# Ledger of designs, part 67: designed miniproteins, single chains, continued (2)

Each design is a single chain, and the fold is of that chain. pLDDT is the mean over its residues in the fold that is shown.

## One batch from the design tools (miniprotein)

Design m6308
Fold by ESMFold2-Fast:
Structure m6308 (fold): chain A 70 residues (1-70)
Amino acid sequence: MLSLDERIERIRKEFERLVKELPMDEAAQRFDKIVREEAAKLSPEEGFIFRVLALAEFTEVWVKKEIEEK
């Protein structure tokens, strides 16, 4: 089974793709669905940590895109 860190790395790559290919509102909706589905596979504690880490990764990817567009 994948470690929490490996799950986050996999999801980060998918978020990078979503942010590049979709408008922000659609990327956010797809992100929410993916995070909910992945968190449901984990314990409540790990699911909470995963959601926090996934949100941080999505924020970083979004900020990087905004900076690169300037």
Scores: mean pLDDT 76

Design m6309
Fold by ESMFold2-Fast:
Structure m6309 (fold): chain A 67 residues (1-67)
Amino acid sequence: MEEFPELLGKPVIEAGQQLIEKGYAMPITFIGVVDESGKIPKMHVAGIPKRDPATGSVTIEYVSKVT
């Protein structure tokens, strides 16, 4: 299983762009908690993203940074 530990803690949008640049534009799956505004730019990668070798899919787990 391919893992992307370098994406851990990065903003989700930045992590998603890096995966797209590596050729993982589809499918990328985002799993996590959405704040009341539904805005992804506030979210950070919470777990090490992993590629499923059977589907080629990469899953990004994210959480909101709360002050």
Scores: mean pLDDT 63

Design m6310
Fold by ESMFold2-Fast:
Structure m6310 (fold): chain A 77 residues (1-77)
Amino acid sequence: SEEEIIEEAVEQIAKVMRMSGVSEDTVEEATRRIREALRRKDLEAAIETVDSVPGLSDEAKETAKMIVTRAVRRLEA
């Protein structure tokens, strides 16, 4: 169940990044870091990773932050 929550969140975030024109190398690195942060239930690290992604609009960053916040809440339940 934890693995499923993490993979769903990572897949949604990857989609947001790809739709925003972020390069595949950047998507892979960012999703790797987000997956690690979610496994630790480290919301701050996940948010910091989203903010560090070059080429994401403020709107796309807010969407990704919402996704990681919801994922951490599900993992803590």
Scores: mean pLDDT 86

Design m6311
Fold by ESMFold2-Fast:
Formats: sequence, C-alpha cells, structure tokens
Structure m6311 (fold): chain A 68 residues (1-68)
Amino acid sequence: EDRLKLFEAIAQKLLEDPNLPIDKIVEELQKRFDFDPETIRREVEILKSIYDADGKEGIERWLELEKL
C-alpha cells in the first residue's frame, strides 16, 4: 500500500538524519509517490513529532500499528 510505504520512507529519512529539513524530505518523496505535496508534508510533520517525543522506538511502534 502506497500510504504505508510513504510512512516507511519518512521514518527511514528521520532515523538517518532527524535534522533533515521537512522541505527536502517532501521533495524526495514527491518523486517516488503520487501524493499531494501538502499531504506528504503533513505526514512528515506527524512522524517527526513522534520521533521528537518517543525517538526510534516510537516510530517503530507506530509503523507496526500501520501495518495492521
């Protein structure tokens, strides 16, 4: 499912470099996914807030729930 793959791609970017600008993540993911840039940006902001609160474990737990 494209939405789950988008979340996995965002999570990977955040785990590799949590200081990557949101605009850069959106630009890269627009090339790979057929979502609106605003939709991608909102999902990046959500996952970044999870990373900022709960770190790597928080993102991993959230992705496991999305796979269900």
Scores: mean pLDDT 79

Design m6312
Fold by ESMFold2-Fast:
Structure m6312 (fold): chain A 64 residues (1-64)
Amino acid sequence: MKEKEEKAMAAADAEERRLVREGLLSGQTPSNEEARKRVEDVARQAAKEAGLTDEQIEELLSKL
């Protein structure tokens, strides 16, 4: 079970790093709200693919 949560967290971290890199290259960054939502969406998708329940997904996102 912990492996599935770690996969979702890794996906969120990778997306955050990607957004930072894109901002540095383009000279523009998305708003903090938009960036957070993208990270949460990626984490939620990875958690669903890993087979976490809706309750487990919400608990995971609350840790972000």
Scores: mean pLDDT 70

Design m6313
Fold by ESMFold2-Fast:
Structure m6313 (fold): chain A 94 residues (1-94)
Amino acid sequence: DITATRARIEAALAEAGLHVVGISATKDPAGNTYFTVLAAEKPVTIGAGSTVGMNPRKVAASELVVTEATTEDGTKLTLLYGEADAIIAAIRAM
């Protein structure tokens, strides 16, 4: 259940002291569900037309993409892309 999995990711982010900017779910051609999670060290509002310029690659179940970006005000954003359990493990290791 995507809704239950999203709630687990949100809980892990909250426990790590991170603020959710956005969470989305996609499926690859093999039927695996991948999550894109954008988190910040403090609350962030992303305005219309703001993009992080990310081109996510295909990720295996055991792989995780972690990318950092910085807003104009110096706030660090962390992008996580991968399967839910890999994302949750990475958040808990932060």
Scores: mean pLDDT 68

Design m6314
Fold by ESMFold2-Fast:
Structure m6314 (fold): chain A 71 residues (1-71)
Amino acid sequence: MKIVVTVKGATPEQVKKVLKEAGYTPSSVTPLKDGAKVTLNVMEGYEEKDLKEIVKALEDAGFEASGEIIK
């Protein structure tokens, strides 16, 4: 399964750092005008938990984050 997260107010480098510190390795990080789009591979059955933890880590770092699970 894949999770796609859109982050506003952060550089790709800042997003990678936050995710690494939270224990996640992104499959790709794409720059946006005022943020980044991140794709992660996650284990089946962990998608909602991982998405919530990723969004919380990014929001705790001061960024706006939203994401979806790709089936």
Scores: mean pLDDT 82

Design m6315
Fold by ESMFold2-Fast:
Structure m6315 (fold): chain A 62 residues (1-62)
Amino acid sequence: MTTSEKISQGLVLIARLVQAGKSLDEIEAEVREYAKKYNLSDDDIELLLNSARLMVRTAEAK
């Protein structure tokens, strides 16, 4: 799996967790476990965490 594929799958994971009504803390924990599994860089982890934070805030505004 390429880095781009890992990031894309991570974003899909985040979207599913947000739609399932998971808290930001639960989503961040899942993202960190995903990052450990695929040996993501700190920059890629921050990209996924920032995406999770944005998606949760957007969902809460509905």
Scores: mean pLDDT 81

Design m6316
Fold by ESMFold2-Fast:
Structure m6316 (fold): chain A 75 residues (1-75)
Amino acid sequence: YEKEIEEITAELSKIASPELAEKYREFLLEQAKDPSKAKPALLGARAQIAHAQGKEEEAKKLGEEALEELKKALE
């Protein structure tokens, strides 16, 4: 997950701010400690970035994948 978290952090730093990117990186690293929470958190973050970039179809797909991973975590 570390490479994916770094990519997400770099993109957030460009779109928002370095301060927000740092806080979000800490959040994602905390979620990564629990595998059941890591996948939906990473997919959710990618969906938000895709939405901010105007990639609506990609954002929808990533959002649906995040929900499916959350359903698996509840099992």
Scores: mean pLDDT 76

Design m6317
Fold by ESMFold2-Fast:
Structure m6317 (fold): chain A 140 residues (1-140)
Amino acid sequence: SEEFRQKVRELINIVNETILKVFKAIEEGKSDEEIDRIIDETVARINEILSKLTPEEQIEAVFEIIRAAAVSVAEYMLKKGYMTREEANAFIAEVLKYAREGLKKINQLPEEEVLPALTQLIRDVLRYLKDKMIELKKKK
């Protein structure tokens, strides 16, 4: 539906904004606690929008936002010279494989458990992406 597509676009915009905020915080030497706060605030915003969707729409939306996050991180790493194009493509593929496997498991849960599990998957992915950005910056 058009309403679903609009909510997915809003979620992608939130994630892209968050990735930029996390990059800025890392570059400015902010603490892990401050960066994790940015992630937790983002997860709360995403959860509010996802709560208005059906479980099937939530699963589709979460895949799209994880894809957007992985692409944004890979593009930043490529631009900074922290990754080659081949490494960036492999990184995106790895994150998407993890997301697909996680979402397949979540899709088998009772309906009332889907949103909490999706919320945890998003948090885990965003923290993984943050840790990867910090790791690769230190190798510069």
Scores: mean pLDDT 88

Design m6318
Fold by ESMFold2-Fast:
Structure m6318 (fold): chain A 86 residues (1-86)
Amino acid sequence: KVEEARELAELARTGSREEVEPHVGRLVLWLGDKDPETVRAAGEALAHIAARYPELLEPYRAQLEWLATEDKNPLTREAAARALAA
């Protein structure tokens, strides 16, 4: 899971829209993971996606806004806020 999230962060940084699109939902889900390294890697991947292909995050905007403001985990809130700001 951590390794997958890190691979997806690199893919998000360099890959095509078609390559990253199928993974967006899984990355948003992983922001709520109990493993802090998974949350950090997923947040990094989503920040790259937001910068390069912001339209891919539109279906998840409400979820990301909730995670950024209401989630009990500060790391999850920070990662979601970064994805919304990029």
Scores: mean pLDDT 82

Design m6319
Fold by ESMFold2-Fast:
Structure m6319 (fold): chain A 106 residues (1-106)
Amino acid sequence: MARLEEALRELERLKEELRKELEELKATTTLTPEQQAELDEALARRRAEIEASRAAALARARATLPPELLPLAERVLELRAEVLLLAAEIALLLRIQGVSDEELDA
């Protein structure tokens, strides 16, 4: 199946775009020490949730996929976790700045 290889390429592209957006956002954002602590704590919680989800998805992949596809599936799940964490940091940074959920949905 070419699907996992296509997912890998798309996730690598999305990771780079989100990284760029986060770097630009950080360059234009000034946080107080209290806001930085709030961001760090929220990110630590979100990272734990993402890792738990990744572990569950990997267990399902190991149970259902042929052994030859497991390394590629594991790589896809790793990149998905990285993408989710980058997106979470962007969303949390905007929320701490007082951006409403309505503006984030726009």
Scores: mean pLDDT 80

Design m6320
Fold by ESMFold2-Fast:
Structure m6320 (fold): chain A 81 residues (1-81)
Amino acid sequence: MEVEAEVTLSRRAPVDRPRARDRASQGVELDLAQSLVTRGRLTLVGDREEVEATAARVLEAMGWLPDVSEVTVTWRYPGPL
């Protein structure tokens, strides 16, 4: 089953760079978190478990960034065929 998750910042972090070199070592999750900070939103589409796992990792990576006020995740589940 395919799902879509839209991750949105209520307020963006004022700094558009990784917090520290050691946090940059977290790889793709940090890159996605930086994209969210830069654009204010991130859309993930794919299989339910893959999207859920990726969204969880992005939220975890957001915890490493400064001055993030709120993160909202909106889930869209297409109806059964």
Scores: mean pLDDT 56

Design m6321
Fold by ESMFold2-Fast:
Structure m6321 (fold): chain A 82 residues (1-82)
Amino acid sequence: SELQQSFVNSVLRASKTSKSEDPFESEVGESMVLMTMSVMVTSAKENPELKPLIKKGLEEALKAVEDDPFAVKAIKEALKKI
């Protein structure tokens, strides 16, 4: 869906920022990835009806950032908590 694609694109941008040669941008990107995962886990726990949608979005994001070990680890940990 458009909403899921928007979410995947947001995770991709955070991943690209985390791979920046600028240490400040890299730290911001890593923080954005972790913050996004935290929000998704909390939303799934507080709104169980959204769990299937959030899980699917995270699985699609995982495929999109396969080349980023940091993002892959963060997404896999989020999926374990849902």
Scores: mean pLDDT 84

Design m6322
Fold by ESMFold2-Fast:
Structure m6322 (fold): chain A 80 residues (1-80)
Amino acid sequence: SEKEELLKLAREHAERLKAALIAAGVPEEVAEEIKELMIRAAEAYAAGKFEEAERLNKEALELEKKAIEEVGWEKVRAAL
């Protein structure tokens, strides 16, 4: 199903990003929070709660941007 496929892809992507952030020097708790927000956004989208999905995705992106700014883009890119 589309919902199941979306959630699988979102989880795989979020796990990969978490691993890359940790490898780049981002604290595990921050990387986990970004992962959780990404998965929750995908779950909200799959449930048809598009406004909630957008809010959660924006929150995840803002945390990701801040974390990357602290460790540097080059380190995150090298870990991906």
Scores: mean pLDDT 85

Design m6323
Fold by ESMFold2-Fast:
Structure m6323 (fold): chain A 77 residues (1-77)
Amino acid sequence: SAKQEKAGAAVSEITDLLRETNKALAENADNKDKQIAILKESIEKLKAIEKANADNPFVVAMAQSSIDMLKSQLEKL
């Protein structure tokens, strides 16, 4: 169904974003200012995915969990 396809696409988008974020953080492990910028940008992108998928509680929960994880990393820097 169109709803299942949209949900699958959103899950893939979140997963790909987290993979790209982790790669960028690893490439900037020696630069805290860059890590802060990467985390903030990724959090904003996750918030956009959450807003675009507000009709799907599973995608919203996954996006919120991912945002909380990245915020926790940001607080430790």
Scores: mean pLDDT 89

Design m6324
Fold by ESMFold2-Fast:
Structure m6324 (fold): chain A 114 residues (1-114)
Amino acid sequence: DELNKKLLEAAEAGNVEEVKKLIKEGADVTAVMDYKGHKVTALNLAALNPDAEKALEIIDLIVEELKKRNISIREFLEKKVGISGSTLTPLELAKAHGAHQKVIDYLEKLLKEY
C-alpha cells in the first residue's frame, strides 16, 4: 500500500507535517510493512529518530489516531515487530537500537497509562 509506505518514510524522516497529512488521507498507522529489509510500523521508525522532539510528536499523532479508531494502544505497543533479525516490541526495539531516553520514557508511560 503506497499510502502506508509513505507514512513509514515520513515517520523515519521525522516529517511531522507529512505524517499528519498521510493520516488524514487514510494511511493505516497500524500497518506492519516490509521496509528496508525490516517488518516495522511507523511508530517503530519514529521512535528511532535522532530528533527526540519530532519522534515524540509523531508518536503522539499515532496514539491519537489509535484512540480515534478505538484501537487498543496497549495491544498495539505490545505487538512484536522484526528489525535486524530480532522480533521485539516497540519499547524493546527502542531500547535495543539507541532511541533517546525521552522517547523510551514516553513509551513506558504509555504502557503504564493504557
Scores: mean pLDDT 85

Design m6325
Fold by ESMFold2-Fast:
Structure m6325 (fold): chain A 78 residues (1-78)
Amino acid sequence: SDEELARDIYLTLRHLKVHKDLLDEFIKAYLEGDEVAFNKAYLKLRIEAYANAPGLEDVTYEYILEKVKKYREELEKK
């Protein structure tokens, strides 16, 4: 379910502060099964978090769930 997938993503990333644009790329790549893009986005998320980059925000379950639902709907129409 979207709720279970969003929970799994949240539990993976909740320890990081992230830039939302990069979080969106991660979620999209994860849903598309693009392992290269997924791993690249995850590495960028970790680098930015560890470098204390400006503009980073806490990861929320609600935000991830909204994006998972949006991108899944787009994928199912193709």
Scores: mean pLDDT 82

Design m6326
Fold by ESMFold2-Fast:
Structure m6326 (fold): chain A 70 residues (1-70)
Amino acid sequence: MFTDISTAIYEKALEKGELSESDSGKYRHFFGLVRKMLEGGMPLDEAIELLKKNLGISDEVVEEAKKKVL
């Protein structure tokens, strides 16, 4: 579930121009950190908010990604 929503967020952010292909390494790094926090008991919504804040992704991109996956 988190991998699916995280991938959808990344793809939608690329589509909207909020991220570029050169940001893939930065995305992978923060994705790994947030995934470890989820394994430690962090709620999914808080994990998504951390990913959004650290990558500068808009609420619009997150909501469109959620509609696609959830």
Scores: mean pLDDT 74

Design m6327
Fold by ESMFold2-Fast:
Order: structure tokens, then sequence, then C-alpha cells
Structure m6327 (fold): chain A 113 residues (1-113)
């Protein structure tokens, strides 16, 4: 139960950070360097959550976290190669949706214990 609560808190922090980053990009308040730095921090948080999920045998949550990590890496590549804000915003919206799904899965597992 404690591991699930830690995963949930990491996912909630990721959701808040992703939503703030999307808002900052939309408002023109984030530089490409700031976006890349924040995405790299989000990847590290997702990798920490994935390790906890792997150790707990939560394969479904692991797969969702793998998808989030891949989307965040694709977002970094998009910023570096194309500087396409609309494409980056689309990837961040996808990451937010999958993060919400991961939170729901953790909450379902918590309710079963």
Amino acid sequence: KEVLEKIRELLREMQATLEQLLADIDAGKATPEQVIDELNRLIKTAEEARKLAEEAGLDGIVQLLNSIIQILKDAIDTVKKYNDKDAVKGLLRSAIRITRAAIERVEEELARQ
C-alpha cells in the first residue's frame, strides 16, 4: 500500500508539472532550454515511478509509464530538431492523458487492498 501511495504522489506531481509546462508553452513563457530541462526532470520522475511499479509487480502501470517516458523523449527531440510548439503541445497532452490513466490504475489497486 505504501509503494502504491508513493507511485500515486509521483504521478500527481508529474501531472501538475505537465499541465504547467503546457500552459507556459501556450503562453510563450518557456524557452526551448527550459522545456527540455523540465522534460528531462519528468523522465527521471517517471523512471523512479516505473522502478517502484516494477518492484511491486504492477505490469499495467509499468507499461503506462514506458509510454509516458517515450512520449517525453519524443517531445525533447521535437523541441531540439523542429521547435514546433504545436507538436510539443500535442505530445504533452498525450502524456497528461496517459498520466491520468496511470493515476486511476493506482487508485483502483489501492481500493483493492
Scores: mean pLDDT 89

Design m6328
Fold by ESMFold2-Fast:
Structure m6328 (fold): chain A 68 residues (1-68)
Amino acid sequence: SRLEKLLESAKKAIEQFLEAHRDRLSPETLRELLLAFVDWELSHSDLSEEEKKKLREELEAYIEELLA
């Protein structure tokens, strides 16, 4: 689905950003920047507000998993 493709694309972008910056930035700064990126991407999506909320929660959980 379009939602699944957007989730996969966002996860890949998060992974790429993290690999590029993990050695330079604190985990807190990485979290803040990644969440800002997620919010920006969702603002440009054709998703409903409920779908955006669910996707944001999934991506926030994924970011926390990667930063552990």
Scores: mean pLDDT 83

Design m6329
Fold by ESMFold2-Fast:
Structure m6329 (fold): chain A 64 residues (1-64)
Amino acid sequence: SEEAIEKIAEFFKEKYNLDDETARAYARIFVEIYENGDKEKLEEFKKVYNLSEEEYEELLKIIE
């Protein structure tokens, strides 16, 4: 949902000090991978963006 994308974008904005456009792009990529059910890509995303297990769980709760 758009609300989930905005919340996830705020997370990336704060974590990496990104502008709104870049943070939204990161959020959309995460949501797209999750919605496609691609667990391997989701694990790769976690590694590429250096998400801790706790941060990853937080993002999953936002998407639900």
Scores: mean pLDDT 81

Design m6330
Fold by ESMFold2-Fast:
Structure m6330 (fold): chain A 80 residues (1-80)
Amino acid sequence: SKIEEGLEHAIKSLKQALEVETDPETQKILKEALELMEKATPETAQELIAELEKLLEKETNPLAQEVLQSLIDALKEELA
């Protein structure tokens, strides 16, 4: 499904972002996003979006904010 493909792509992007991130607080937020996405199913996609939006509110690093926002936008597009 498109949601499954979107989740797979987003998980890969998050893993790549974590490999280059050196700030511990940003790493923690990105790891929380990764855990949420790895547990997600098509049925819980709306709940995933809400949890990612909460993580975005806590993030202060602009690059990590851009990654989280891109994930949220991609998931919202797949659900439309």
Scores: mean pLDDT 76

Design m6331
Fold by ESMFold2-Fast:
Structure m6331 (fold): chain A 61 residues (1-61)
Amino acid sequence: GEELSRKLREAALAEPDSAARAALGELANGAVYLSKEELIELARKIPDPRAREAALRALEA
């Protein structure tokens, strides 16, 4: 939803790692039409370990 999208965008702006920032931005765009569970599954498929960990932390493991 919109709330989760905003939270993910804020996390992306605070993220110093460029790959993690990009991943959080992509998830923020998805959060307007995907469920939290669907976003977690997308985060698990991120190939970069730092980006994956940042995304899962933002979504709650």
Scores: mean pLDDT 79

Design m6332
Fold by ESMFold2-Fast:
Structure m6332 (fold): chain A 79 residues (1-79)
Amino acid sequence: SALEEAKARLARAQALADETRRNMDVIKQEGDKLAEELAKKNPELAEKVRKTVDNAIERGRSLTEARLAAAQAEYEALA
């Protein structure tokens, strides 16, 4: 049924969101390590690295939330 398909899409969107958040956590951790090492020699470059990583994570988060919201809205409209 359309409801079962929408529920399956929502479950997949939730699983992909969880995986994406875990991947973003790894990227943030690696970015922070790189920035910490760079800060010893070039604090300005370290700050640029942190901001670049933070901006990339924020964009990824926004896209992930939009996808999840769309799947949730479809499920709610059919339920």
Scores: mean pLDDT 85

Design m6333
Fold by ESMFold2-Fast:
Structure m6333 (fold): chain A 84 residues (1-84)
Amino acid sequence: MEERLRRVYEAVKAALDEAVKEGLITPEQAEKALEHFERAYEATLAGDWQAAGRHLQEAFDVLLSTPKGEEVLARVEAAMAEAL
């Protein structure tokens, strides 16, 4: 389980890095979103599903506040699904 969750986190990080390289989101916005994804990952490892869902929603809100946020979010969601 931990190894799969680590792969999901790494896939999210890679998707955000590619979005920055393509100019869809700034490095600062990607870093802010990644902080929330990291907290969601930590909460999931601790078995705190309520906190995990909250942090995941906060990460999505950061992305959706950007002009290309829906496109970036779709890429992140696809990366998470493939890593699971």
Scores: mean pLDDT 83

Design m6334
Fold by ESMFold2-Fast:
Structure m6334 (fold): chain A 65 residues (1-65)
Amino acid sequence: DKEVQERRRELAQRLLSGEISGDELRREITNVGDGGERQRNGYLADKYLNGEISREELAQLLLQP
């Protein structure tokens, strides 16, 4: 869905620019998409917050179709 993809892009750009924190991203991104997408988004945000992936890697993963 275009709206879901645009929202993920917006949040990824805000994370990369430093406009939002990882905690803020996690809160927002877990409300984007269907149940499966929300679960994936939460998992990726948690990996970033746990230091398992970089900010840049998280943003790239959120931009994937």
Scores: mean pLDDT 79

Design m6335
Fold by ESMFold2-Fast:
Structure m6335 (fold): chain A 84 residues (1-84)
Amino acid sequence: MEEEKLKKIEEELQKLQEQADAEYAQAKKTMKPEEVEKKAKDLTIDGIKQAIELLKKNRKLTPEEKADIEAAEKKIKEELEKKK
């Protein structure tokens, strides 16, 4: 059962990545290289946030999974705080 939910989450994550790739490709055609690079970073951060949200919505998390998510969120927050 959990493995089936993981596969569904993985498919949703792939769809989100494909959408991000499509937006990046469109930006590359219409925007300057500097703006494209900024958009790529924004899409990556949004993708990670959406992935975490999908994981939370699809199942009750084990204590281990909660710890891993908290560690990942902390690392993302620290990276954002280092960029002043």
Scores: mean pLDDT 69

Design m6336
Fold by ESMFold2-Fast:
Structure m6336 (fold): chain A 94 residues (1-94)
Amino acid sequence: MSREQLEARLAELLARLRALAERAPPDVKATIEAFVAEVRRLAAGADTAQLEELVVLVGSLLLDVEHALREGDFAGMRASIARGRALLREIYAA
């Protein structure tokens, strides 16, 4: 994909993740919002390869969070977000 397509896809995935946050408890919502803000910050300085990694990471996390929310598994949702944040730190070391 082009950089423009990757940026558009990432924006779409982050918007969907924020929409899921509105259906979550306040503490989970705050954690998702913090994750979205961190991804947006990283994306602003990211190259095309890093944007591809962010799209894959956010896409995987979105599926995990959506599944956990559907099942009412807020502990699993918190665990998935924590794992996503750990992976961001490993990918970017920032």
Scores: mean pLDDT 82

Design m6337
Fold by ESMFold2-Fast:
Structure m6337 (fold): chain A 73 residues (1-73)
Amino acid sequence: MDSAEQLQLGAGLSPEQARGLAAFAQTGDLTTIPGVGAEKAAALRALAAERGMPELGYLAQLLANGRFDEEIP
């Protein structure tokens, strides 16, 4: 199964969020994710780097823990 489809079914992501994550995985552009503007993308990148994690892995962790809107300013 597609990774984005698995995230949609498992994590309760919308089809738009799942497509945005798939586009980000291909392009490295966080702003493809719905609700993520340039400032939020910069904050996500900085937080992932501080934790020594790849950006996609950090996003998956935030979504799994329901903290996407709480951790990102």
Scores: mean pLDDT 64

Design m6338
Fold by ESMFold2-Fast:
Structure m6338 (fold): chain A 82 residues (1-82)
Amino acid sequence: DELKEKINEIGEKISKAVENNDVEGLKKATEELIELLKKNKAPKELVEAIAVALENGAEASKNPELKEVLLEAAKKLKELAK
């Protein structure tokens, strides 16, 4: 499934950006993820699950800037899922 492979690839970019405290890399990766899900008309349940995963990542983060980026991305995904 090409969509699942692409989601996994972007997920790795997100994980690396968080690990490296790379705020700009995280912004780019989350925007890429949102556009991928939007372009592929991803199922609402999948989009909501990814939004929750980003919120959980934000709650686990000690870096306020990374937390803000993850929460903003989660909010955009929840809006897309409506």
Scores: mean pLDDT 86

Design m6339
Fold by ESMFold2-Fast:
Structure m6339 (fold): chain A 75 residues (1-75)
Amino acid sequence: SAQIEEMKALLEEGAALYAEARRAIAAGDLDSARQKVAGLEELARRAATISPSLAAMLREAVADLRRAIDEAEAA
């Protein structure tokens, strides 16, 4: 179904943004990491119209990345 295909696309895009954000944090590129987090926040808003569970998962990923960025900036 179109809904399953959209859900798969959001999961794949979210996974890619999360991985890119983690690599940026590891490289000390916090500005790039913040841009990827903003992309995940936008995906979470879009996911909310399809599945509250997907939106919650993406928001948890955003929270994890924000914590990691704050820890890296404080070091």
Scores: mean pLDDT 88

Design m6340
Fold by ESMFold2-Fast:
Structure m6340 (fold): chain A 81 residues (1-81)
Amino acid sequence: MTVTVSLLLVTKDGNILATKPFTATLGVPTPVTLTNLQTGETVSGTVLVTEDEVIVTLPSSVEPVTGKAFVNGVEVPVKFA
């Protein structure tokens, strides 16, 4: 099953990282690019969408602290791996 996903993450430094809406397959790791909304810098990561949550894997330097995920327009919990 394919879903439309968008992410909004907050880092320890208060930066907001966001994706444009992208398509992912449930249970399949999907490469993703997040843009820092303040600086325009990009960060590459991986997203795994499950029925219960969205698991985001980012480089350790990013230090995400919280986030929101929208799967087909519905808010779903975010976990950081």
Scores: mean pLDDT 82

Design m6341
Fold by ESMFold2-Fast:
Structure m6341 (fold): chain A 89 residues (1-89)
Amino acid sequence: SLTLAPLQVRTVNGKLVVTATATFSADADMGVLVLRSLASGRVQTVTVDKSATSATVSLEVPAGSTVEATAFQVKDGIISDQASVTLVT
């Protein structure tokens, strides 16, 4: 049961920061969380192994821009689940 939480937006030192959090199934072999700013092309990726149940990434983004988070998990060498969420700042 992969879950991708709603994106969180915060102002840090006058800049917008978007945070994504994914929770992976206990039986997944690997989880991946990708956070991308479509305006800047900046990408943050985190990969976790079977010992971790969640991943969090943050990215500074321009105001009025689109941000996409994609999470997927792998089991037995196959992508077993995938989720995406998009936010306009």
Scores: mean pLDDT 82

Design m6342
Fold by ESMFold2-Fast:
Structure m6342 (fold): chain A 82 residues (1-82)
Amino acid sequence: MREVELEADSPEAEEILRQLAAGMDATRFRLRARVVLDPEGREAIEIDLEAEYVKDGKTVTLSARGRIYRETLERLEAARAA
């Protein structure tokens, strides 16, 4: 059975997590998103990803952390609306 954990602190973070989760084919994964301020004081959504899956009998573990700035998110939303 697939183990999935999704945590979001805002509607924007929740939407991003839904999109990422829909594209993932992993045995176990955890996605966390939260609004943060970067060192320059810019608003961003910070995403933490931890994923584990089995391919060809080997366990593969992936972890990544990234930030998507509000302006980037707004551009992506505008592109989908067009």
Scores: mean pLDDT 66

